# Designed miniproteins, single chains, continued (3): the designs that were tried, part 74

Each design is a single chain, and the fold is of that chain. pLDDT is the mean over its residues in the fold that is shown.

## One batch from the design tools (miniprotein)

Design m10559
Fold by ESMFold2-Fast:
Structure m10559 (fold): chain A 79 residues (1-79)
Amino acid sequence: SMAEQQIEQLGKKGIEAAKQGNVDAALAYANQIVDLGEKTGLYELAAKQLMELLKVAPKEAIPSLIGLILRAIGLELDE
């Protein structure tokens, strides 16, 4: 679907930003992945893309990414 392609494209852009050390851009793409996943019900795909992003993320991004992963799989984290 178009939504699946958009989530995968956002994941690729997030990974590129993370590899360049651009924390703000990587987190912006991560937020877009979660928002689109929630809107479309594609939680598994959203979580998968965020897990891939976590593997290459700078340490500064890790707490925010963990929160977004928990949100994508439907678990609440009190922040």
Scores: mean pLDDT 82

Design m10560
Fold by ESMFold2-Fast:
Parts: structure tokens; sequence; C-alpha cells
Structure m10560 (fold): chain A 79 residues (1-79)
């Protein structure tokens, strides 16, 4: 649906924004997860991609509010 496509686009933008602002190792994982989500969301069900997504989620959840807002602002610029 259009709503699902929009949500996916927003998530990809967030992951790409995070990839540019994160430490290189975490940024690379975020970039890879963004590419998987953009090209074939079903591939996120593969164990390797699930583990990458889990690590990215943990990194995002551990950020302070200031850094989270910085990522959101950059993601909005990518949309």
Amino acid sequence: SAAEAKLREQMVALLRAFSELAEPEVGELAREVAEVLAEDPRALEEPENREKARRVEEALSSLDDEKKEEILEKARALL
C-alpha cells in the first residue's frame, strides 16, 4: 500500500542519516540494513540481516535525545 511504501521510505531515510552520523562500524551496518530494506524488505528475515538490524536498533536506542534529534533532522532532509 501507499502507507507501507511511505513508512519504508521514512525508515530507509532514518537508517541512511544514522549511517552518516554514527561511528564507522555502526554506520556500515545501518547503511547495509537501509539497502536491504530499500531493495527487498523480505530479505530482513534472513538471520544475518536480522542480526545487523538488531545491532543497529540497539545503537539507535542507546543514543541521547540530542543525537536522536540530529538524526531525525538529517533524515527529513533526505526525504
Scores: mean pLDDT 84

Design m10561
Fold by ESMFold2-Fast:
Structure m10561 (fold): chain A 68 residues (1-68)
Amino acid sequence: AAARLAAIRAAAEAGEKVVAERREAAAADPVHSREATQAWLDEVLAEAAKTAGADAVAALRAARAAAL
């Protein structure tokens, strides 16, 4: 089973799309692009936390539940 590989692949595909969008946004609007880039980094760090350990996954789930 390649659940980890599937997660990495999905993250890579999403990352490539976001990187392309951020590159264009940075050229058009550097100030607002900074805020968008920060939000994207928060998402990337959250996904990295999922692969880092159970504690990070539990914290992320709790944060998502609180936001809903």
Scores: mean pLDDT 62

Design m10562
Fold by ESMFold2-Fast:
Structure m10562 (fold): chain A 77 residues (1-77)
Amino acid sequence: SEVEKRVEEVLEKLKSPDPLTRIRAIDEAYELLLDPEVTEEQKEKLIKAIRDVAFNDPDPEVRAAALAVLIGIKMKE
């Protein structure tokens, strides 16, 4: 599906050597997490990847962006 392809593309971009590409991927992941067409399994994959970035990314700005997404999700639950 197109949604599944977008999820895989975002997961790939989160591993980019370019921190700006990783920040853009985090923003795209947040949009997917708010999309009702994204399955629960796909959302769990995205959340796991964003958590890994929030705690382990070498760039503090990238970590901050990922943490902001996690806070945003929690506030909407």
Scores: mean pLDDT 86

Design m10563
Fold by ESMFold2-Fast:
Structure m10563 (fold): chain A 55 residues (1-55)
Amino acid sequence: SAQDAIDVEVHRRAAELKAELDARKDEMTPEEYQAALNAMVREVRAHYDALTAAA
């Protein structure tokens, strides 16, 4: 279904963003890491909303 495809894409994107963030974790303060996590969650949610609206 379209919803299953959206779920797969969102999960893939979230995993990519988390991997990129974790690769830089040692270069960040705890505050910067938390801010980046919060930004990632907002980006993933916006992506999900956009895909759902397009379906």
Scores: mean pLDDT 80

Design m10564
Fold by ESMFold2-Fast:
Structure m10564 (fold): chain A 82 residues (1-82)
Amino acid sequence: SEEKKKKTIEKLKEALEVQIKRAEEAGYEKAVEYLKKAIENIETDIEKALEYFRKALKELGLSEEAVEELIEKIKTYLKKEL
């Protein structure tokens, strides 16, 4: 439903905003840039938003395996809620 889609997008934006604040406080400037780009694309191009989120997670020092697991969990959640 449209309401579920809007609520899902709002939750994702809120989660990304929390990560931006944490990354800024920790000095991860490049991760902050990618997280902001993820938010910019989240309503218009979700695949592009997820790609920027993937890049941000890598800049934060997550392993390739951890990044892919998190992205797949997000994709599964979006597939159920959209």
Scores: mean pLDDT 80

Design m10565
Fold by ESMFold2-Fast:
Structure m10565 (fold): chain A 84 residues (1-84)
Amino acid sequence: MEALEEAEKALEEGKKAKTGEESKKAGLKAAEAASRSKTGEAAQKANLGGLYAAKNATTREGASSGTAGAIAGIGAGFENGVGG
């Protein structure tokens, strides 16, 4: 389950992000995991990873990347979650 593994990794990196660069990387991983998500669980974890990255961001670039990851996760959730 490669997409779920990527989503879990993105969530973990988002939660531990302490700098704008870490938030930017976590947000990018969340967006990539969301684009590869085939299940609602993977999409939800990608969304949460992006949200945590945005919340922990200390720079505009980190916040933007995290937000993009969260939005991608939401979209993937609608397509691959319940009723997708």
Scores: mean pLDDT 74

Design m10566
Fold by ESMFold2-Fast:
Structure m10566 (fold): chain A 91 residues (1-91)
Amino acid sequence: SIDALKKAIESLDKAIELARQGDSDGALKQIGEALEQADKLRKAGDVGTALFLKNGLGLAKNALLSGDYDSAVGTLEGLRDFLRERLKKLE
């Protein structure tokens, strides 16, 4: 779903900004929103994108919980860039 991809990208952009500000709670909330979009992508048949996003969000969450904000930001940026390339091919 194009809508689910756009909403996931929006949540990732917000998570990156909050993580850069040191707001782990805010970033974790946005990771949760992106996970909901991953489930919508899976239900729409984009299982590969959903699995990749879910696994990467898990790594970013673990990095935030351990205080590794730089690692969390890098992971989230990689996920955002991957989803942006996927979106370009669908539009």
Scores: mean pLDDT 89

Design m10567
Fold by ESMFold2-Fast:
Structure m10567 (fold): chain A 58 residues (1-58)
Amino acid sequence: MADNIQHLQDEKTKLTTQLKTYQTLGDKGDKTATEKAKKIQKKISDLDTTITKLTSML
């Protein structure tokens, strides 16, 4: 169970790094990067919810 939480935390960290990259590209006018950033932000939010639920089950 702890391994699953650690994996989700690692995934969130990787997505956060990707989000910063796409936000920077979006600021430069890349519409595709802006859309990608929105999708990544939603995925991070979903992971936060999942981590919270799994942590409460430990």
Scores: mean pLDDT 80

Design m10568
Fold by ESMFold2-Fast:
Structure m10568 (fold): chain A 80 residues (1-80)
Amino acid sequence: SPLKKKALEEIEKIIKEVKELLEKEKDPEVKETLEAFIKKLEEIREMIEKETDEKRIEELLELAKKMYESLKKYIELKKK
């Protein structure tokens, strides 16, 4: 499905961006949070790969996007 391919590309982009944040991070607590987040995003990616319902694929991608927005807010709070 073209929709599934685009959803996988978008979540892979999010995972890459979180991994780039992890490489630049120096705080051990934030690193642990970023590593846990990458694992959760990889789980969502696997769910998208196994899903056949386009609405569910879209819901899973939106979940990943919301998670990434929450992560960015968490990082901003840690910077003060």
Scores: mean pLDDT 86

Design m10569
Fold by ESMFold2-Fast:
Structure m10569 (fold): chain A 97 residues (1-97)
Amino acid sequence: SLAELQQQAGAEIRALYDEVLKAPREERFSLVLELIRRQLDAAIDLARAGLASIPDPATQARLQAMIADLEALKKKIDEPEFQEQVKKEIEEIEKQE
């Protein structure tokens, strides 16, 4: 169900976030990338579930566009520019402790 998908995704994302905060510096980058991938997968799954259950054409068009954008973003995770952005975000997380 949608609620079960949200609950499972939320639990896994929280667990990964906790791992990022507790991880040695050398492991944080790979864990942050895993966290981003898991968040994107959760968003895509929820959007697809919404697309299947919501009969409004305007909402369906928006969900389809969002799915396409999220899938494109998943492909960008391995790009050097994206990886440098993630490294900067890790530095910001470290500063907020």
Scores: mean pLDDT 79

Design m10570
Fold by ESMFold2-Fast:
Structure m10570 (fold): chain A 79 residues (1-79)
Amino acid sequence: SAMEELKQLKAEMQKILAELKKATTLSEVNALLARAQKLADRAGEIVKKNSDDPEILELWREMQRLLEELGRVAAEKLS
């Protein structure tokens, strides 16, 4: 289901965030950001198809906060 797929995408994004915090090279950071972007793109497609479901919108808000944290951590690594 859409809900189950979004939960799996969120869990994978959380794993990427944990890996990003351990990343020590520019190459590692870029690879992890590319993986996160692919998950975000897929999640966005699911959300567009299910935009009237409040549970899906809540999961999307949680994923948006994860994406913001991913960007912050990446910016610190690249500074």
Scores: mean pLDDT 87

Design m10571
Fold by ESMFold2-Fast:
Structure m10571 (fold): chain A 56 residues (1-56)
Amino acid sequence: GAAEREAARRAALEGARRGGGSRMGADLYKVQALAKGEATAEEAAEGGREAIREFG
């Protein structure tokens, strides 16, 4: 749902910050968010996309 998507987005964004904020780091944190058990694959994917939009 929206809450899971929001959580995945926030997690991905935090991962990007901690990963050094590079394009390479963004790819890695997105994979991490997709694998996160807090969200379904679809919600995690959407959250990751939103994080990439905000990040880049």
Scores: mean pLDDT 57

Design m10572
Fold by ESMFold2-Fast:
Structure m10572 (fold): chain A 69 residues (1-69)
Amino acid sequence: MEEILVYVSRKTREETVAQVKALIRENGGKVISEEEHEGYVEIRAEVPDAEALIEQLLTIPGVLAVKKI
């Protein structure tokens, strides 16, 4: 399992966070934590294939960035 951080715009938070979590779970990943910051939401997850999932996550409207840890 590889760890990723997903940064989500607070303006589209509810829908974008739901889509991000669904995509992570559908790809055999696990959400570890969700933290709210002043301009964004940070989602930490464990995923089987970070590189493939990062590409998919970046297609979701409201995803600002994804980092592999």
Scores: mean pLDDT 83

Design m10573
Fold by ESMFold2-Fast:
Structure m10573 (fold): chain A 55 residues (1-55)
Amino acid sequence: SKMEIVKAVSEEVTKRMREYMEKNDLLSMSKDEQEQRRLEFARYTAELYERALKE
């Protein structure tokens, strides 16, 4: 079902984001850099959903 795809995409993005933060010590970055990274992952999530749900 489409819902299973959405769940899988969400889990993949969450895992990648967490691994990136752990390896790259995101909290040592400036607030602006942290915000840009959050926006980047949000955009990535949206793009994966759109791509997975397109014909």
Scores: mean pLDDT 71

Design m10574
Fold by ESMFold2-Fast:
Structure m10574 (fold): chain A 85 residues (1-85)
Amino acid sequence: GGRARLYVYTSSRSEPVVVPATILSESETEIVVQVETDGAVLTIEVLARSGNVYFGRLTNAATLQTPEGPVEVRPGDGAVLQRLS
């Protein structure tokens, strides 16, 4: 899997949650990533692409561990995935 940076936009925060991620699987319509800091697996519905950046939304729920504390993410939350490798 490739390395990526994931930006999650939740309704509870004005700024995105930014986490390092590994791409587990990739298709034109769906990307599955694992967050490197806590091992959470997230599925992204891909709505648009520009180069190495995918725009979409999460299709599953998880609690992400961040340096600022735990953040709950839900289906429908905005996702931007920047591929690094």
Scores: mean pLDDT 85

Design m10575
Fold by ESMFold2-Fast:
Structure m10575 (fold): chain A 77 residues (1-77)
Amino acid sequence: DLVSLAPELQPDFYKISGKTTLSGLEFYQALLTLIESQRDPADGSVVVLSPNWAKVVGKERVSISELFDAVHSQIKF
């Protein structure tokens, strides 16, 4: 199934995937790539969000589980 992303999230996924419409697998692969690029070096369980993502999630620093929960609320299958 294809994933529809909130407009605020689309630029980062496009930068990673080169696509505006992603399959579920492509979405999770891009999300994992984004998480790895934004991990706190002192605590790998924490992701430091860009300003655009912080607006969507409501926090600048989140756990991986909080990020997954927030992103799942912003997508439709």
Scores: mean pLDDT 72

Design m10576
Fold by ESMFold2-Fast:
Structure m10576 (fold): chain A 75 residues (1-75)
Amino acid sequence: MMSKEEFIAELERRFGYPPGGLRSVVEPLWDLSVEELLELAKKLNVEIDEEELKKMPEDEQKRYIITKILEKLLS
């Protein structure tokens, strides 16, 4: 299971941020449930691949949704 710290570090490397640069954005999202993250994604008009999501264990679904939200906000 990927830790919150490992996930933040992976996103920072992916989006070109220094260590800790995305912490203030990711931590509030990490505290949300999968259902709350899906509702947030809908409000932000973020497209979630429901087919891909269904293939993931529940613990990976949360990371997937957060990543898609950040792709929308940081692109």
Scores: mean pLDDT 79

Design m10577
Fold by ESMFold2-Fast:
Structure m10577 (fold): chain A 70 residues (1-70)
Amino acid sequence: MLSAEEARERLLAALRAALPELPEELQPVAQTMIDRLPSLPDDLVLGLLEALERAPSVAEFLRAHGFLFL
């Protein structure tokens, strides 16, 4: 199983890669999540990675879970 640190790295990589292709309204949400990821609890980070892997796209993941960072 992935460690919480590996999950953070995967989330950061996915968010950074998607950022230039995201709708303008989701770019600040993605940036806030990137900025907060190092300080988030390990269990939340693991849950977010699982949610991202189940989402059809990074944009859809942010629409469903980005409210945590607004």
Scores: mean pLDDT 80

Design m10578
Fold by ESMFold2-Fast:
Structure m10578 (fold): chain A 64 residues (1-64)
Amino acid sequence: SVEEIVARLLEELRAMRGDAEAKARYAYIWMQENPEAREAALAAIEREFPEVARLLRAGLDQAE
């Protein structure tokens, strides 16, 4: 289940138009809605979109 929803997130990130910041923003909101999949999603994003993962980690440090 977690693997399937993370795979869907990666498909969405591949399909969406936008720079790394836009993709990081989308992934951040997705992780807030799917806390159980957050660690798996971050690891998967780091493998395929390392710039997005870097921005995402920076965003987590600046907790809104």
Scores: mean pLDDT 80

Design m10579
Fold by ESMFold2-Fast:
Structure m10579 (fold): chain A 81 residues (1-81)
Amino acid sequence: MLEKELEEAKEKLIDFLVEVLGLSLDEARRLVDLLVGGLRSDPEKAFQALRQLLDLAGVSEEDKEEALEIFRKLQELLDEL
């Protein structure tokens, strides 16, 4: 079911943010909720916000691509709902 895939993709992004950015679980959940809200309103701006956050945090290019791939999957799932 799309709802389960959406939840799994959100959890994957939360886990990534905790591991790579050192955010608390609560902080990562709040950030993912804001980014997902952004995907529904303005996907390009939401992607820019994520890229900017990762750049400011000094995340590697490989880790940035992983986060952006998860975020693209979230966008696709939201478009199906």
Scores: mean pLDDT 82

Design m10580
Fold by ESMFold2-Fast:
Structure m10580 (fold): chain A 89 residues (1-89)
Amino acid sequence: MKPRKVLVEKRDADGRWRRFELVASTPSPTSSPAAKRASEAIEKLPDDTRIRLALNTSPLDLARAVEEAAKTGKSEVVVPEPSDPLATG
C-alpha cells in the first residue's frame, strides 16, 4: 500500500508559499514530542491532505492542527499566523 502523505504549504520569510510533502515516518532523535505527535496524526489523515502553515507556526500548534484534521477528516487545514511580521522576513 502507498504510505500516507500530506501536501504542506508554508509561508517563508520572503512571503512565498513553499510546497513540500510530509510523510508519516519515524521522527529524528532531535524531534520534539510535538513533532512526534504531528507525525502520528499525519499517518491518520485521509489519503491526501493539504496543510497550510504560517511563518511562525510552533510545533505544538502544528501538532494540534494536524490532530484536529485527523479527527474531523478534513482534507485541508490552515494554521493561523500568531505574530507573522508582514513587512519583515
Scores: mean pLDDT 61

Design m10581
Fold by ESMFold2-Fast:
Structure m10581 (fold): chain A 93 residues (1-93)
Amino acid sequence: MTKEDEEKLLQELKKKVEPYVEEVIKEYNEYLEREGLTAQEVVERAENSPLDLKEQLIAHFAASLLKTGDKREAALNTLILLEGHKRVQEEAA
């Protein structure tokens, strides 16, 4: 796969997941408020215990947010990861 093919696939995935960005940000904020955790504490929790898929996605969002400082970029990265997992599961079935 060429670098241009990878960039095209990434752009197509971003377009597909863009409508869900605000919902993911809302779900992340509601999770932190319910659990009483900061982004840093979510990442530390993920390092110390096995997580279900939902908690892994929340931890990925937290890690991306800490690295980038951008909630929209964190949401896009998390949704792209989720889409990748769905595709792998569909191909394995």
Scores: mean pLDDT 75

Design m10582
Fold by ESMFold2-Fast:
Structure m10582 (fold): chain A 77 residues (1-77)
Amino acid sequence: VTLEEVGRLLSEADRLLELARASTDREEKIRLLTEAYRKLVEAARGLRELGPEYDGVADDVERAAERVRREVEKLRE
């Protein structure tokens, strides 16, 4: 894992979150948010694998991922 790969995952997640917020279709929002969640989880894992100096950033990314996961759960209600 590289910082460039982590940066790409975070950028892709941000774009997916923006698209989800702009969407009016519930199923499309769920798909986009689920994809963003997966990318955030992968980015956080990559940050932890790079070293303990990135643990704080990984914690922040994991917190963002959990917020997205809860949003998906609410949409599935």
Scores: mean pLDDT 87

Design m10583
Fold by ESMFold2-Fast:
Structure m10583 (fold): chain A 100 residues (1-100)
Amino acid sequence: SKKEAVERMLHMVKLVTEALESEDPEVAAEKVREIGKVHSGYKEVADTLSPEEVFEYLKYSAPGLLKAAEIMLKYYTPEELKEELQAAIDRLREVIERLK
């Protein structure tokens, strides 16, 4: 459902944001392994890349995740999740800007 898709996006955005805010490759690798428990793509990243490469991958991919979350918020987020998704988007945007 759209609600389940938004809840998965919230979970991914939260863990990616926490990984980037840590600025610690080992923490980033642990967060990506957590996402990888439910997302095969992130599991492959965690299993294949070093912690430093995982952190670089997250820095590179985070703007794309941000855009996907913004599209979800604009077009199909349920009212009860809009505030939580907006807060998650704002936090991810802040860490992306800081790491430039």
Scores: mean pLDDT 85

Design m10584
Fold by ESMFold2-Fast:
Structure m10584 (fold): chain A 92 residues (1-92)
Amino acid sequence: SFEEIKKLVEEANKRLKEAGIDAEFSVEEIDGEIVVFFKHGDKLTIHVLGKNEELVEKLKKEYPDATIFTHESEEELLNELEATVEYLLESA
């Protein structure tokens, strides 16, 4: 659910901030889909839950330098976000 992803994002941001890492997640509902933005320094990664091709093209136009990933399930998305956080914390 949006609320479960939002909670994970809030917990991840707290851990990253406490570790002094210049990285932040944000989550939004855009065109009925859950979209997670991950900013690390000057790099932007966008995670889209689902197969909304029109939304993906809109995001590519708005953020031409961003890396965009699509995820088929909430579990896949959550696992990717958790792996990103662990990688950053171990690399700090």
Scores: mean pLDDT 85

Design m10585
Fold by ESMFold2-Fast:
Structure m10585 (fold): chain A 107 residues (1-107)
Amino acid sequence: SISDEVNKIIKEGEELVKKIEKITNPSDIVTILGIRQVRSTLLLGKEYNKQGKNLLSVDGVISAFENAIDLINNHMDSFEDKEEAKKIKERLLELLKQAKAIKAQIS
């Protein structure tokens, strides 16, 4: 189902967000709060998906991933492992493409 596809993307996105937070300099509170905002948006997308609100869910997921990618690009110096941050960004870009493809099928 579309809901199952969206859940799979959300679950992988949540794992990538946890990874980026772990490599973030704990003194960079702005970057940490940005990551937490992304996590909150993904949680909202997950709740919409549970309610069968697939379009609202996928829009939330797209927004979260775009914000996460922008955060990584703008705050690269905040990450203790820049190579891991780049790999996380590349995987988020791929998940973003998948989420946009799902949205195109719903809309």
Scores: mean pLDDT 90

Design m10586
Fold by ESMFold2-Fast:
Structure m10586 (fold): chain A 82 residues (1-82)
Amino acid sequence: METVELPAYAATLVDENGNQVATVLGLGESPEEARANAEKAIDELNAKSPVPLRVGQEVTATVAVSKELAEKRDYVVHDLRA
């Protein structure tokens, strides 16, 4: 599988009870872009959520991702409730 290293910002989202409900991964050409892309995803999830979501944990890193994901250079959401 072809992989590319990109700056990334990862955050877990928790509900009012502290339960993890989603994980967001932002990717970009810079750490600032990766964070901005993750923040867009968080804003969209909050706009659609019936309950407020909070950032539980956050990490900035360089991650190896598939070439397909690297070309998209946006964000990935893993909804644990789905």
Scores: mean pLDDT 74

Design m10587
Fold by ESMFold2-Fast:
Structure m10587 (fold): chain A 69 residues (1-69)
Amino acid sequence: SAAEKEAEAERIAEEAERKATLAVIQQDYDSAIAVLEEAKKKLEELGREDLAERLERGIQSVRALKAAA
């Protein structure tokens, strides 16, 4: 169903953000970026441009943290 596809897209975004947060805590910025980029691609394929844009903002935030580290 459409509702199940929407719920799946939200789970993909939440799981990627959770994994990226754990990687950032460990100062593994490259792993955090990779997880977010993979999830963003999947969300774009699902037509969830809103969630893909949210993850892109996350990627930019992690890149800024890496540059400041």
Scores: mean pLDDT 88

Design m10588
Fold by ESMFold2-Fast:
Structure m10588 (fold): chain A 81 residues (1-81)
Amino acid sequence: SAAAAEAERLAAALSDAQRATVEAIWEEAVALAKELVAAGVPVEEAIRKAIDYALDALEAAGLTELAAALRAAWEEVLASL
């Protein structure tokens, strides 16, 4: 999709510091998903909550274009379900 291609382009252009920020956010999102599953939240719901957390955290970190492209790509996935 155009949104997925744009997300890949933006990710490839990240600085070392921005890549470290993205990695930290994704590690936190994975930890959140694991905690939610351990607490009895269904896997699909846990993943959706973790993705929402990660997108909001990317936007808060100033990676607004990457967050917008990833959000658009995720909405395309949800629309196909």
Scores: mean pLDDT 84

Design m10589
Fold by ESMFold2-Fast:
Structure m10589 (fold): chain A 91 residues (1-91)
Amino acid sequence: MIGDYIIKNMTDEQKKKFAQILNEFEEKLREARAAGDRDAMYAAIDEFYNKMKELFKEIFKDDPELYEQAIKSLEDLIYNPLKEAVDAEAA
């Protein structure tokens, strides 16, 4: 699976960066939800997505095809569902 490949091919620095990106995202999203600030929720999701794209670009610098697969998985499984969930919370 692409996730297993990502983990196996991460350096210790990349693993640390991933953990930081995830922790920052969770904290910002929690704060935005507590405030009822939908714009801040979208901003947190967009920041997470952009930071993950940069990390994947570093990991897959020698494999553009796997980079495209990782981005598609990020969009389909995480980014788009998170945005849809924020939209639903507003109804």
Scores: mean pLDDT 79

Design m10590
Fold by ESMFold2-Fast:
Structure m10590 (fold): chain A 119 residues (1-119)
Amino acid sequence: MTRFTKAFNEALKFLDLDPSLFDEEKARLYYGSLLGLDPEASDLAKALIAMSYAHPDPRLGAALYVIGVYLRDRSKLDEALTFASHFLPPETVERLRRALEAEDWEAVRALLHELVAEA
């Protein structure tokens, strides 16, 4: 089993997401790039950032990117939310911010499941 496959499966389980939502080959390529650029970040954070580029819905991607950046460096949450504001309505951005600041992972999963259901 590759390092990517372990990280990808951990990310899917962590957020309770279906693997069919993602282009696994694109996620693998982006993950490989992140291994060289940010060796200090956790494999989970890198997998989530890679997955953010590997699906067709930019809203789900923006949310996954924010979660991945938060897990990598909590001080970058505001920068990541500013990026996500180009793809998500303000109410969704504020819900995601509150859930992450509270580390309410059930609220984070619920938000992602709503985005999947709307796609």
Scores: mean pLDDT 83

Design m10591
Fold by ESMFold2-Fast:
Structure m10591 (fold): chain A 95 residues (1-95)
Amino acid sequence: SNKDLLKDAVLFYTDTLQRLVPERSDELNRIRDRFLTAIDNNDVDAARRSLDELVDVAERAASTLDPGSRGQLLGLTSLWRSVLLQFLDEVEKDL
């Protein structure tokens, strides 16, 4: 289902972020858990807010990195934001 794909996608994205910025792991895990809970409750608006929080954490972390690592993290964040928003739109249509 689109909901299961969305949950798998956010788990993969947050795991990838934790590998790149391990100092943010606790914050990323809390936001991930809020996102998953929102999806389980069919609360698409809460899930979108949690995604915005993940993006904010990634962008703030990127600002502390060298230009090469910053570019990679921002590129990954932009790609995953687009993918997760697309899945959220499909989940919302199925409600």
Scores: mean pLDDT 85

Design m10592
Fold by ESMFold2-Fast:
Structure m10592 (fold): chain A 85 residues (1-85)
Amino acid sequence: SNKGLRLGMLGQIDTFRTAGLTGDKKIAADSLRAIESIVLNASKVPEIAPDVVERGLDAADRLAPIAPEEAQRLRDTALRVLQEL
């Protein structure tokens, strides 16, 4: 169900965000790339995409001090997904 898919994607983003916040730049960068993939997959389901994009943008903001380049890429991807909904 779309409800189950949404909750699963939000939970995965929270897990990657938490891992990234360990302060290891490589883990933060890898986490941001994983979250970007989740956001891109959510773009295929317009009904859940806004919630997933919002959670991805929050993760990008929180991880930007550790991995600014990957955080900016996630932000750009998330905003593009919102514009294409």
Scores: mean pLDDT 89

Design m10593
Fold by ESMFold2-Fast:
Structure m10593 (fold): chain A 96 residues (1-96)
Amino acid sequence: SLEEVERAVEEARRALEEGDYEAALRHIKRALDIIEAAVPTASPEELRRFLEALAEVHELALQIQREAPPELRREASALIVRALTLAGEIQARLAA
């Protein structure tokens, strides 16, 4: 649900503020998994809100890519690719 996505993003932000990069990555991955599952049946309004959440996920993952240990930076890079791919799919649906 959108509420679960918003909660996961907030949990990722809090984990990142505490320097818990592993927890932040888990919450980011959870948000992406929920959005990916929801996209096929989402309304245009839900899709727009998912784009907002994906922008926040992208910014959090970029911060982890800059600040975290090398192994976790690779995971952050993969999640950035997932977020951008998903945003592109949503934008294509909204343009149709």
Scores: mean pLDDT 90

